# Designed miniproteins, single chains, part 84

Each design is a single chain, and the fold is of that chain. pLDDT is the mean over its residues in the fold that is shown.

## One batch from the design tools (miniprotein)

Design m2914
Fold by ESMFold2-Fast:
Structure m2914 (fold): chain A 74 residues (1-74)
Amino acid sequence: SMEEERRRLERHFSDRVRESSQLLKKEAEKYKEQGKEELAEFYEEMAEQHEKAIPTVGEMALIGREAARKLAAE
């Protein structure tokens, strides 16, 4: 069903965002331990931008609904 496919896609996308953000946060922690505060801040900002730039699960659901409405209108 469409609900099952949407939920599967949302979870897959969410997992990717988490993995990417977590990798950047781990790099930030490494640089903090080394006393490289500026680099740590840079990686922390990159992790936040990554999460903001990619639609959240909620935004993904809204995008999917809008796409379905437009497709149905055709």
Scores: mean pLDDT 71

Design m2915
Fold by ESMFold2-Fast:
Structure m2915 (fold): chain A 83 residues (1-83)
Amino acid sequence: SGEELLEAFEERRRRTLERAEALLPQLSPEEQARLTALLERVRKLEEELKENPSSEKLAELKLAAEELAEAVAAAEARLAARA
């Protein structure tokens, strides 16, 4: 159903946001600034979508969330390599 699909998407996004926040204290100031900017963009798009739901805004949020997920995975890989 549409509600189940939306819930799964929201859970995946929430998990990515939690991973990003957990990484921030372990990153350099430059890496923190970049990851924070991506995190803030996702949160801004979530608020915009809540205020004015549209398929175009949902598409923007999905793209921003994927970009954040890729940045999180890359940061996790870099930290693992340094450990």
Scores: mean pLDDT 81

Design m2916
Fold by ESMFold2-Fast:
Structure m2916 (fold): chain A 86 residues (1-86)
Amino acid sequence: MDVADEAANALKEAAEKSPEAVRRIAQRLPLYGGLLDRIVEAYEKGKEELDKEVARFKESIKNDPAGAEALTAAAREELARVDAEQ
């Protein structure tokens, strides 16, 4: 799996479980804040818009492997927090 696919999948799961988790990632990685804000806004609009925005995010990050890895790590940390709070 390429790093852009991993980042897109991790952020989609984070948005579906906790949109607040994606907002926290945006605060930690402000360079990607605009992309993450679009994912949260799409989640608020519904599943079809979320799927579209995640696909657009993957296209945006495909040539930035360092950014994709950082976003994947941040999303996994936030998902672990959400799972621990259940």
Scores: mean pLDDT 81

Design m2917
Fold by ESMFold2-Fast:
Structure m2917 (fold): chain A 61 residues (1-61)
Amino acid sequence: MLSMEEIIEEVREMLEAGVPASEVAKRLEEMLKEANASEEERKKLYQETLRLLHEHLTRQA
């Protein structure tokens, strides 16, 4: 079972490894389902993931 911290680290690692954003989003959704995340936890993780994705794309630009 994945913790919220583990999910965020997975997302960060995938972005650093060059996994496409679309694939990262699919994996995030899968991990949230596996972790049985609450609605509040899902919102927090989506916001954090969008922040990490924005930072990653900004670095590339």
Scores: mean pLDDT 74

Design m2918
Fold by ESMFold2-Fast:
Structure m2918 (fold): chain A 78 residues (1-78)
Amino acid sequence: SLPVLSDDEFAAAMERLRAQGASERQLRLLELQQRLAKGEISVDEFLAELRRLGVVDEAEAEEARREIARFEEEERAE
């Protein structure tokens, strides 16, 4: 499954990364990954945000969506 941290663990990790010089963009990516893992946003919304940030192009976003769907299907498979 996608990694999930508690809110306290995530806040501590974000502060540590910021102290280590992580960019605001890197911190935003981690926040989006955490929100996706917690089910707070959809895969489609997550990929739209990655495209908005310029992290992925449209083809990369579609490939990532296929990989996530396959991984999620494996979690349900017998």
Scores: mean pLDDT 71

Design m2919
Fold by ESMFold2-Fast:
Order: C-alpha cells, then sequence, then structure tokens
Structure m2919 (fold): chain A 91 residues (1-91)
C-alpha cells in the first residue's frame, strides 16, 4: 500500500485561508486516505493556533484503476497566514 499526501491549493478569500490537501491511495484504500487527510488537517489547525474547520471528501479515480483520493479542506479564520503541508508516506 502506498499513500501520498500533498498540498493542492491555498485559497485566500475575505479574511479566510483555505488549504486543500490531496491524499492518494494507490490500492484504493479510501478509509486510510481519508484518515490521513483528517490528521494533516488537524495538524495544520494546531500549527496555526486557531480552530480549523476540516471537511473530507473521498472519491475513486479512473475506471479499472483502483485509486482512492481523499480531499481535505482546512479553513483558517485568519487573513493571509502561510500554511505548510508535509509530505507523508505510508507503506
Amino acid sequence: MKITAREKEVIEEEGVTIVEIEVVSDDGNEEAAAELAREIGEEIGKEAGVPANIEIRTEESKGEEKKAIATGYVALPKLGKEVKVEERRIE
């Protein structure tokens, strides 16, 4: 099993910073992908020192290829704060 997490996009709007995290499971493990996305989102909130709203969505990608994608959205109620997502690998 290989799971890769990355930052997909950072959106700044009306004093809120939204960090979009993409987690891909190469063997279609949606539960593991969703849990890693949640953990990363919680860590972003802790590092920011503010309450973060975390939403997770999962989908299976590509026809006969079994990949699971979990997308995490972390909303920080601050204007223009830099947030970093660390790459994580689960083997």
Scores: mean pLDDT 65

Design m2920
Fold by ESMFold2-Fast:
Structure m2920 (fold): chain A 56 residues (1-56)
Amino acid sequence: DYRALAERDPEALRRLLEFEIEAGVKILHLAVTGAPQSEIDRLVEEERRRRAELLA
């Protein structure tokens, strides 16, 4: 969880949050510009995987 990561490595948490914000902006841009759902799903899966890796 984010709290455990914050206690263990606050710099890693900061980088994760920056990545999540960047990914969220990209996903939103793809959605509003009418990109295929498969592209959106791929980016969402990539973000979820990276979050899981950093929280483990």
Scores: mean pLDDT 76

Design m2921
Fold by ESMFold2-Fast:
Structure m2921 (fold): chain A 63 residues (1-63)
Amino acid sequence: MLERVIELLEAAVAEKPSAEGYLALGRQLEKQGRLDEALKHYRQAAALGNEEAARRVAELEAA
């Protein structure tokens, strides 16, 4: 189930990149315990101005 959601979100972001799309990918990957991949997508969302993603990056990098 989570795998299908991630696949669809990756396809959507590839066609039309957005801060919300990258944030959604990060959250789904984090739910799976795939923290390195989640961090990568949170960084993209933060670069596009997403405040929540920036906070998540700081938390994960401080660990």
Scores: mean pLDDT 78

Design m2922
Fold by ESMFold2-Fast:
Formats: sequence, structure tokens, C-alpha cells
Structure m2922 (fold): chain A 75 residues (1-75)
Amino acid sequence: SKDQMIDVIERVLRLRGELEGAEVEIDRELLATLSEEELKALLQVLIGSLRDLARLHPERREELQALIDELERLL
């Protein structure tokens, strides 16, 4: 569902911010205005980002791979 996509996007952005040491502002209302196709395009970008993070943070690889698998199931 669209809500499941938004929930996972929020989780990914927060985890990325944690690992990069950056404060993350998530506009959930803006995400809710996006089409399912636009959300799927964003999920594909985030999957690439998570793969890069898994390379940089091998100690978090299992957690990051679980998120990648969750995103891929929504595509």
C-alpha cells in the first residue's frame, strides 16, 4: 500500500541520517501527495543508497539488507 511505502521511506531516511551523522527532516505530508509510481521511483533510489551504506558500514549490512528486501517487496 501507499502508506507502507511511506512508512519504509521514513525508516530508511532516518537510518541513513543516523549512519551519516545528519539530522533528517521527513515531510510525510509531501510524500502522501506523491503517486504510487513516484513513490516506487523513490524506493529504487533508496535501495541504491542502502547498498552503498552496506558497503560503507559492513557491521550494519544484515540490517540494511533486511530493509532492501522490504523495499524490493513493495516494488
Scores: mean pLDDT 82

Design m2923
Fold by ESMFold2-Fast:
Structure m2923 (fold): chain A 84 residues (1-84)
Amino acid sequence: SAKRRAVLERIRDELEKALADPSLSAQEKAEAETVLAILDRLLAGDFDAAVDLIAEAYGVSREQARAMLEETLAAQVAAAEAEA
């Protein structure tokens, strides 16, 4: 949906700006880069690639990764609606 895409694009832009901070720890940078990679796959329309990356990053099944991703996207859209 257009609303979901707009939320993802905003989060991606905020993460890119955060990654420009030279004071970030190696762990903080790696975590942000992982989230950015997930967002890039989602924005490219490759939902399965995003699910696969989450499964690998968190050591969960594809089914669990899909549920986590769907819950997170629903929560982010709801939060954006509440802030608007």
Scores: mean pLDDT 79

Design m2924
Fold by ESMFold2-Fast:
Structure m2924 (fold): chain A 92 residues (1-92)
Amino acid sequence: MARSEAVALLVGLVLTMSTEADAEGMLAAAEELEKSGLPEMAEAAKVLREAAKNGPNPILLAAGEKPISAEEAAELAREIARRVLELLAEDE
């Protein structure tokens, strides 16, 4: 079912943002998902906004890794949003 594939892509995006993005990156990704206007994307955006409220990703800080830039996070979210839209349109 195209919807389950769309949800899997959104879950993958949230997990990627949680491990590689800081609060600014998560907010940028959430904003791009919200632009799509779909309920599934709105829910993923809520998860990212809630994660961003907790501050910078503690795993990245503990590892000493540099988070993905807000621009890169937004670009990734836009690409995932485009694919989710394609999958949901295919489901009719």
Scores: mean pLDDT 74

Design m2925
Fold by ESMFold2-Fast:
Structure m2925 (fold): chain A 143 residues (1-143)
Amino acid sequence: SARQEELKRRAARELREDLERLQEAQKQLRDLGDQIIARSGPLLRPQVQQTLSLVDSAVRELEEAYRLAEEGGSLDDILDEVAGAVGALSDAAQSTLALARQAERLGVATPEQLEQLRAIAQELLEIARRTGRIARDLLLASS
């Protein structure tokens, strides 16, 4: 019980750090999305909206994982939400890379905007890896 409480507190701290990084990436992607829509009009609006929706889902999943860890939810519930967050982050990263490829193909993004989109996708993947390590550490401690 004391060891489980320590593990949950550590998970909560690490999830909070990942959540703060994700919220910054979400803000940057929203600003870039608006710029791309301004240049592309209706051509990339659906792709931008889909990508932002996937990032919003990742934020919700990671917020729930953090809340459960902070409030002393079960390890099983925390693991389920962490797994959901990893999947949502991976989907958001793939959508961001697809958006970058389509914007480049249509010539509606600057080289700097394309670099920023790819950097955001890499950040989303890094957050997914960090979040996945939290799940692994919790699993190794559960018996």
Scores: mean pLDDT 89

Design m2926
Fold by ESMFold2-Fast:
Structure m2926 (fold): chain A 82 residues (1-82)
Amino acid sequence: KEKKIEELKELAKKLGLPEYSISSIEATYELLGEEATKKLIELMAEIYKALEEKDYEKAKELIKEYEELLEKKGAEYVEKKK
């Protein structure tokens, strides 16, 4: 558990995510699991890259995907955990 959380934090750090995003990874992992947390980290990194490149259309699509994944997987993990 902790080893996987640290691996996800290192991934976020490697992708250049800000510290406040990295600090939330443990809570995200507990709620959404490994696969969903990894996808959220990757989406956040792509959003930052798109914003830096001023590709606002791509950033908007990625933000929508991030929000939909967070909402859907959050609900699924609560039900799965019982």
Scores: mean pLDDT 73

Design m2927
Fold by ESMFold2-Fast:
Structure m2927 (fold): chain A 110 residues (1-110)
Amino acid sequence: SKEHEIFLKALMEINKILVDLYDKLIELKAPQEVLDVLKEMRDRIGEVAEKLEYENMNPEEALEEVKKIVEESHKKMLELEKNPESQKLIEEAYEKMMKIIEEAEKKLKE
């Protein structure tokens, strides 16, 4: 459906941001605990995509679940990361992902 396509496009854009963030945090030698939060975040988002595909989850509900995962993971990463440069990258990634989610929410209401 069109709603499924909107959601999947948002997930692809979010996954690209998370891959870029992971690579940059490795270069900055971020703590393994921070990298583990990013991996868990990606796994949780993947589980939402599977529920949409196989359990007929509503795309609007799926996007709300992704939003919660992004917000919870962002908070957890900032509690664990002490390097200001890494904190800035985490914050910038969060802002970009939230913008993608907001744009997808708007398209789903059209």
Scores: mean pLDDT 88

Design m2928
Fold by ESMFold2-Fast:
Structure m2928 (fold): chain A 89 residues (1-89)
Amino acid sequence: MSKEDLEAEVDIGMVQIQSGVDVTIALNKGDVAAATAASIAGNAAVRQMLLDALPSLSDEGQREFQRMIEGLPTADQSRARVEALAEAR
């Protein structure tokens, strides 16, 4: 993994953390619809960041980021996960 690979991974990780905070704030307010929308939007933003980073990465970093893109949850999976978190709170 190159320095560029690591820096891109850190930046994407920070966006994932912020998205998680937004979901948590919405759930704490009892707004499951807003939490679901935030989760879906956050996953879409992460996917775009992964795609945008690909040309600057090493061959190893490109393979890792492609696997990360393929592993991102669908809208239905995000909804089910947020509903489960709301029930646990």
Scores: mean pLDDT 78

Design m2929
Fold by ESMFold2-Fast:
Structure m2929 (fold): chain A 81 residues (1-81)
Amino acid sequence: SAADERSRAIAEEGIAILEEIRAQVEASDLPAERKQALLAQLDEEIAQLRREIADRADPSFLELRLRSLQNQLEALKRNPL
């Protein structure tokens, strides 16, 4: 359905943002312990997003998640690690 296609597109964009944030964390000069904690958090967020898709989350709900991720990325671009 159109809703399923929209949900998939939103999810793929969200995962791409999380992967971009993850790459910035890995490239940062943060202490290993802090990197490990941040990477674990990002991995949990990716897993949660995948679960929400599998549970047939409403596209509007996924759009809210995507907006939150976009805000996180914008904040990171303003204050790089």
Scores: mean pLDDT 80

Design m2930
Fold by ESMFold2-Fast:
Structure m2930 (fold): chain A 73 residues (1-73)
Amino acid sequence: MVPSLEELFEKYDTDGDGKISKEQLKEFLEELGYNFSDEKTEELFKKFDKDGDGYIDYEELLKLIASIQPDDP
C-alpha cells in the first residue's frame, strides 16, 4: 500500500509531537477501512492511552491496530 502507517500517523499528527488525539484516531481508523462507533473508538483509545492524557503515540497506535485486526490480511 502506498501510505504506510507512519505516513498516515504523521498526517493526523498536525502538531508534529508524535501523538494523536481520540478524534484523530477515529479518522485514522476510518482511513484504514474500519467503521467503529465513537464509543468503541474511545474504549480502544483508553486501553492504549496509559497516561490518560487523551493522546497516544505511534508505538501505542501500532499495538492498538494489532489488537483490533481479527485476521492477518
Scores: mean pLDDT 73

Design m2931
Fold by ESMFold2-Fast:
Structure m2931 (fold): chain A 92 residues (1-92)
Amino acid sequence: MEELKKRAEELISRGRKVATELQKLIDEAEGVDPELAAKLRRELASLQFTIDELERALKENADPKTLEVLIEQAERDIAHAESLIKEVKERL
C-alpha cells in the first residue's frame, strides 16, 4: 500500500507537469493550427480527468486493487500525452 501511494503521488506530479506542457502547446497552436489546438485540448481534458481520479482515490484511501487500476490508467494516459507532445513539437 505504501509503495502504491508513493507511485500514485509521483504519477500525479508527472501528469501535472505534462498537463502544463500540453497547455503551452495549445497556446502556441491556437493562432496557427486550430484543429491541432482542439485535439490538444481534448487530450488535456482526458489527462486532467485521469489525474483527478487518481488524486481522489488517494484522498479517499481507495483499496489497493482500485489504486493499481488507476495507476495503470494514469501511466498509459501520461505516456500517450508525452508521445503527442513530442510529435507536436516537431511540427511547431
Scores: mean pLDDT 85

Design m2932
Fold by ESMFold2-Fast:
Structure m2932 (fold): chain A 78 residues (1-78)
Amino acid sequence: MSALSPEEIQAANEELEDLKRELILAKTPSELEAVIQRIKDAKAKYSSNKEITDQLDKLETVAKSRLAILKEREKRKG
């Protein structure tokens, strides 16, 4: 069975905090697309842990919503 070790869970939580920070600091569509890609990579890496992947899914949803807003703003700037 593909359960994460305690060390892997700690690493996953640290990666979640890093992704959350990068999401807050992202100011451009390109920066936000990079964060979304990292979230997808983390979801693949930690796919065996539902709690971690659920948190990553929530971050991905927030990141995609923010990306849509930033793309709309860039479109309006002409």
Scores: mean pLDDT 80

Design m2933
Fold by ESMFold2-Fast:
Structure m2933 (fold): chain A 60 residues (1-60)
Amino acid sequence: MKISTQAIAEAGRRLGLTPEQIAALHYGYQQGLSLEEMAKRAGISVETVEEVLRLAQELD
């Protein structure tokens, strides 16, 4: 299921991510990158990426 870019931004803010980390997750998600690649680019753990996407689904 596709999660909105706005929901990812809101979830990232609630979890204390920086604007740069949120931008990296937006880009990675739009490009269809794996969770590991998104985590690597944003400088966060795979678990944090999973939590952002889980929360974003709840908000979307």
Scores: mean pLDDT 81

Design m2934
Fold by ESMFold2-Fast:
Structure m2934 (fold): chain A 91 residues (1-91)
Amino acid sequence: SAIAEEAAALVAEVEALRAEFDAMRANIDKQTLDQLNAFIERIDDLIARLTALEAEIPASDRELRRRVAFAEAELTLMRMNARLEKEELEK
């Protein structure tokens, strides 16, 4: 379905963003502050898009709802970690 394809595309974007974040976290320094700000903006955009998509998913499609909910939870954890790293760099 179109909704399932859109969900798969967004989940793939979340996976790609997580990989980029993990790579950045391995080499964090003062130069990564702009990159952390950009990551937070990308995370917020993906959360908004996944939340909008979740509203369109039929209640009977429990598997798709679960996949979207897990992606949102992953983004929430990434957002928290990115903000903590940013606060540390701003000191």
Scores: mean pLDDT 83

Design m2935
Fold by ESMFold2-Fast:
Structure m2935 (fold): chain A 85 residues (1-85)
Amino acid sequence: MDIVEESIRLVEETAKRLRDEAERVRRLGGDQSVIDALEKMAEDLDNIRDMLRETRDMDPVVADLIAGTAVANGLGTINLARQAL
């Protein structure tokens, strides 16, 4: 229970960070393709969050792997966006 709830929280926090970064890029007059990539990744993370919530009987190890992979991809996208500016 706690591990799955922690995984969901990390996915939600990462989606928020992606949207915050998209807004930062927009305010700086950055490339629209970068903004679109950040917003799409945040939407993908929202979908993963919803899937994890719906599959509450999922193995906690599997949930952690799915969430960890999604968070890593989200953070990687933020890093690439920062390098593009």
Scores: mean pLDDT 82

Design m2936
Fold by ESMFold2-Fast:
Structure m2936 (fold): chain A 92 residues (1-92)
Amino acid sequence: SKEKVEKVLELLNRGSEELARRARERNYDPVLVMAEAGLTLMIMGVYVDPENAIKLALKGLERQKEIAREEGDEETVELLERMIEELKELEK
């Protein structure tokens, strides 16, 4: 479980860095800024409650994916979907 928690944190940090990069490239697009902030909150949540790391991250990423979809940001949806699939593999 500790190894899984570390992998969740690595995944969320990679996603946060990528979203921050995309936000800067797209003049701080609100969808990207909100998604990056959401991942930062998920990282904090994992540190507070590591036993529920995967569940917390999955729920948070699904919510950010729906926001990106509603705003028509397909590239952000694709990134978040890939992160969700990696988390599901860690759940096994």
Scores: mean pLDDT 86

Design m2937
Fold by ESMFold2-Fast:
Structure m2937 (fold): chain A 72 residues (1-72)
Amino acid sequence: KDEIEKEVNDAVNELNKTAKQAKKAGMNDVADGLNDLAKQAKDALKQGDFEKAKKLSDLGKKTSKTVNDLLS
């Protein structure tokens, strides 16, 4: 449980960081999508839906990597 919470929080932090970089690059729609995904992961964790929170966190990490690669 605590491991999932840490994993979700790490993913949310990465999504928020990537969203700030995307917004700075003028990619507002991408930034909004990353922030929405971060919120969904947090909400799932808050609701006790650990399976959904983990799935969204895994997706968030992959999406952040893709966006960071695009920004490079």
Scores: mean pLDDT 82

Design m2938
Fold by ESMFold2-Fast:
Structure m2938 (fold): chain A 62 residues (1-62)
Amino acid sequence: SMEEELKKAFEELVKRAEGLARAIEAAGGSAEVIQVDETTVRLRARLLGEELVLEADARELL
């Protein structure tokens, strides 16, 4: 179903965001993964004195 596909897409999106957060932390930065709503995840990070904000919606992957 579309709901099951959306849930899987969101879970994969969160997993990728967490992986990116770890990479930023390993590079000496800081990162936080935030669930904005049921399908949207935000990554907020600081690296080399810069602030980075990335946001993605699992609905756009379907």
Scores: mean pLDDT 84

Design m2939
Fold by ESMFold2-Fast:
Structure m2939 (fold): chain A 87 residues (1-87)
Amino acid sequence: ELDALVAEYKRLAAEAEAAIAAGDEEKKAEYIRQAVRVLLEGAKLLFKQASREELEHALKALDELIATSPFPEHLEELKAEIEKLLK
């Protein structure tokens, strides 16, 4: 379920912001690891069975997450891959 993965990513982003503010390098590393896992789960769902319409919807969700994420790099990479599939 894409919505559940989006919610989990937003939770991890909030935790990462708190860790960055506290200077907690261990929590920062844990956040990155967890966020990558969530993105890979989302990508697997999208690439396995997504229609063009579902991919377009996912791009809109990714734009929102990129705007609010303290680590947009992985989200931008996923967005580029989805855009490539839509060509």
Scores: mean pLDDT 72

Design m2940
Fold by ESMFold2-Fast:
Structure m2940 (fold): chain A 65 residues (1-65)
Amino acid sequence: SAQDAVDRSRARLRRLADEAGTPEFRGAADEVIRTLDYMAEQGTPPEFIEQVADRAVRHLESLLR
């Protein structure tokens, strides 16, 4: 479901934020989570939520390297 896709992405994003250890990174991760929640509320299919989440995670991971 869309909610399951958001929940998995939220867990992954929060784990990345904890590993980064900065308020700035946590803020960025929280913004992505809010966007995914909004997409689910608008009826976006789970596969598109997962695609957006994967792209956002890859972008945030690139900032740690």
Scores: mean pLDDT 82

Design m2941
Fold by ESMFold2-Fast:
Structure m2941 (fold): chain A 61 residues (1-61)
Amino acid sequence: MLSKWDLSGLSQEQLDELRRKGEELEREMRARHAAGEDFDAVYAEALARSKEVHEEIKKKA
């Protein structure tokens, strides 16, 4: 990720947590989209939640 997500300095444990959270979020967003929710709304929520997760993990680094 080249734009907003600086992964430098993160531990292996923090990288694994980011991957796990990203996979969970992806599955949830796909399920909601399949259920007929608006893609733009689902995507906006996914971006917000992804940003929160990255900031929390980065704060602990």
Scores: mean pLDDT 70

Design m2942
Fold by ESMFold2-Fast:
Structure m2942 (fold): chain A 72 residues (1-72)
Amino acid sequence: YDINDPLFQELIDKSVELLKKAVDLVTTRKELERAIKNGDFEKASELQKKIDELEAEMNRLTAEVDALEAQL
């Protein structure tokens, strides 16, 4: 692993983005649990949509990270 390799820098950047999305996913899931417990089904529906979007983004980023790792 060469720290000065542009592919390695891109791998790190995308890995950090993936980690940030993972944190958002955990936080949003906890908010969804609270909304359901409080009977706020409108908010729960909005949070579920956000979870679905985050999962789709994480799947794309994971594929990009895997492709970059294969080139290193």
Scores: mean pLDDT 84

Design m2943
Fold by ESMFold2-Fast:
Structure m2943 (fold): chain A 74 residues (1-74)
Amino acid sequence: SEAAKHEAAARAALDAGDFEKAVDHYIQLGNAYEKEGKFDQAAEAYDRAAAIYNGLGKTEKAKEMQKKSEELKK
């Protein structure tokens, strides 16, 4: 599935230390889960993207991901 592809790519990017690529794939994973109606899994993917953005010092982008996650958890 599209979600499985992005999860595998995100993990590979993390293993390589490519945090910018990893965050992009976690965002795409969240989008794929939303398209599938899997909102809890989408929220988790956005939470992971937010954590990576915080690690990179990109606090505004992290906040955007956290907001997406919170909106999907209801």
Scores: mean pLDDT 86

Design m2944
Fold by ESMFold2-Fast:
Structure m2944 (fold): chain A 91 residues (1-91)
Amino acid sequence: STLTIEEIPSVLPKIKEGLLSEDPKVRLAALQQLGQILALLRTEPKEKREPLIPLLEELLPALEEALSDENEEVRELAKQVLEGYKKFLKE
């Protein structure tokens, strides 16, 4: 991955905007990026991850809405991302 942990605070607001997009392709891309961020965060030390938890929590309402999305691929990917989210927040 080319994304660094230092870039995450600036990327998360853009992902939130993408999750709220009227275009299902944009919502899918936002979910894919969020999944990549969670994968990156799992490889980082706890002290580097902790400051990002409040920013990740701000995305939860939009992510939960994606579980009821009209597009099946968006719903399926949202379920996978939310599962990763719950595992990450418990660590």
Scores: mean pLDDT 82

Design m2945
Fold by ESMFold2-Fast:
Structure m2945 (fold): chain A 77 residues (1-77)
Amino acid sequence: AAARARELLEEALRLAEEDPREPPEVVEHTRKALEALEAGDYATALEHVGRAARASVNPEVVRLLEEAGVLLAIARS
């Protein structure tokens, strides 16, 4: 679950960085989610994923973040 969540967050980060319409906070929160995930802090990672998803204007980025969020919630349990 954690490895797949990382893959999804890395893809979301790549797409967000390539989309000039995306608010900078989407990139910021996605990076913080990856840092928290690497530290094993799934609760903090999930908070940052939620913030990134709410700020995003790219439907593909939102879908990747939402899928990562589900996997992080499972890993937290």
Scores: mean pLDDT 85

Design m2946
Fold by ESMFold2-Fast:
Structure m2946 (fold): chain A 93 residues (1-93)
Amino acid sequence: VSEEQLQKDIQDALDLISISVADITAKRGKTVEAARFLLNMYKKNPDNTLIGRKAVELAAKSGDKETLKEIKEEAEKAGDKEIAEEAEKLIEK
């Protein structure tokens, strides 16, 4: 196993833990904060599409169109067309 693969496996595990923390934070009524936490992680690691997708989900649940707009812009920069299109659809709601 390469060091790169081990680092990626560790990062994937940390991403799943971060999603769980965000879900718990949202259940405590801090859905906007949870969405922005995941957005900041996505900005640092834009290849983490799981984080980007979860950020869209939580931002939509909170009705935070500004966070959805930022997610769309970051996804467009990253070339993640699916996340960008999903965020755009939710902004129109």
Scores: mean pLDDT 81

Design m2947
Fold by ESMFold2-Fast:
Structure m2947 (fold): chain A 68 residues (1-68)
Amino acid sequence: DVTEDQRQAAINFIKGYLLSKGVPKEDAEKIAQEVVSEFFKTRAKAADPLEELKIIAENTYKEYLLSN
């Protein structure tokens, strides 16, 4: 089970990264929610979740640029 604190920390990490890259707040919040939901659905027992979240944040920003 993923705790609410772990989920919010992951959302805040991805959102903060996207905001630092100039993604609008509304888009950053929506994308962070979707990406974190998929992460915990497919990677619930990741050995190094912080390193995976960093890679996910970088890849998410690249996908945002390709789509916008």
Scores: mean pLDDT 76

Design m2948
Fold by ESMFold2-Fast:
Structure m2948 (fold): chain A 87 residues (1-87)
Amino acid sequence: MTQFTPEDIAEMVAFLREQFRALAALAEEQGHLALAEEARRIADLDVSAVPAFLAELLRIHPDLSEEERALLRAMAEMVRELLERYA
């Protein structure tokens, strides 16, 4: 089985922080201020922002299929677990 070292986790967290900073800027540009704020909190390693970010994404995209909603929930859970492992 693939095992991640502390160095691998640190690199994944650094990448995640960069992605959420970019996502916050994009969300702010599109007028999704609440989504941008939660994305910035995730970039600042605030794990409590993950459920709020997911809730805001689902609110903005009410027309998502159940499969797309399940995928977003799974991705949010992976982000939460990664941040908790780093903390």
Scores: mean pLDDT 81

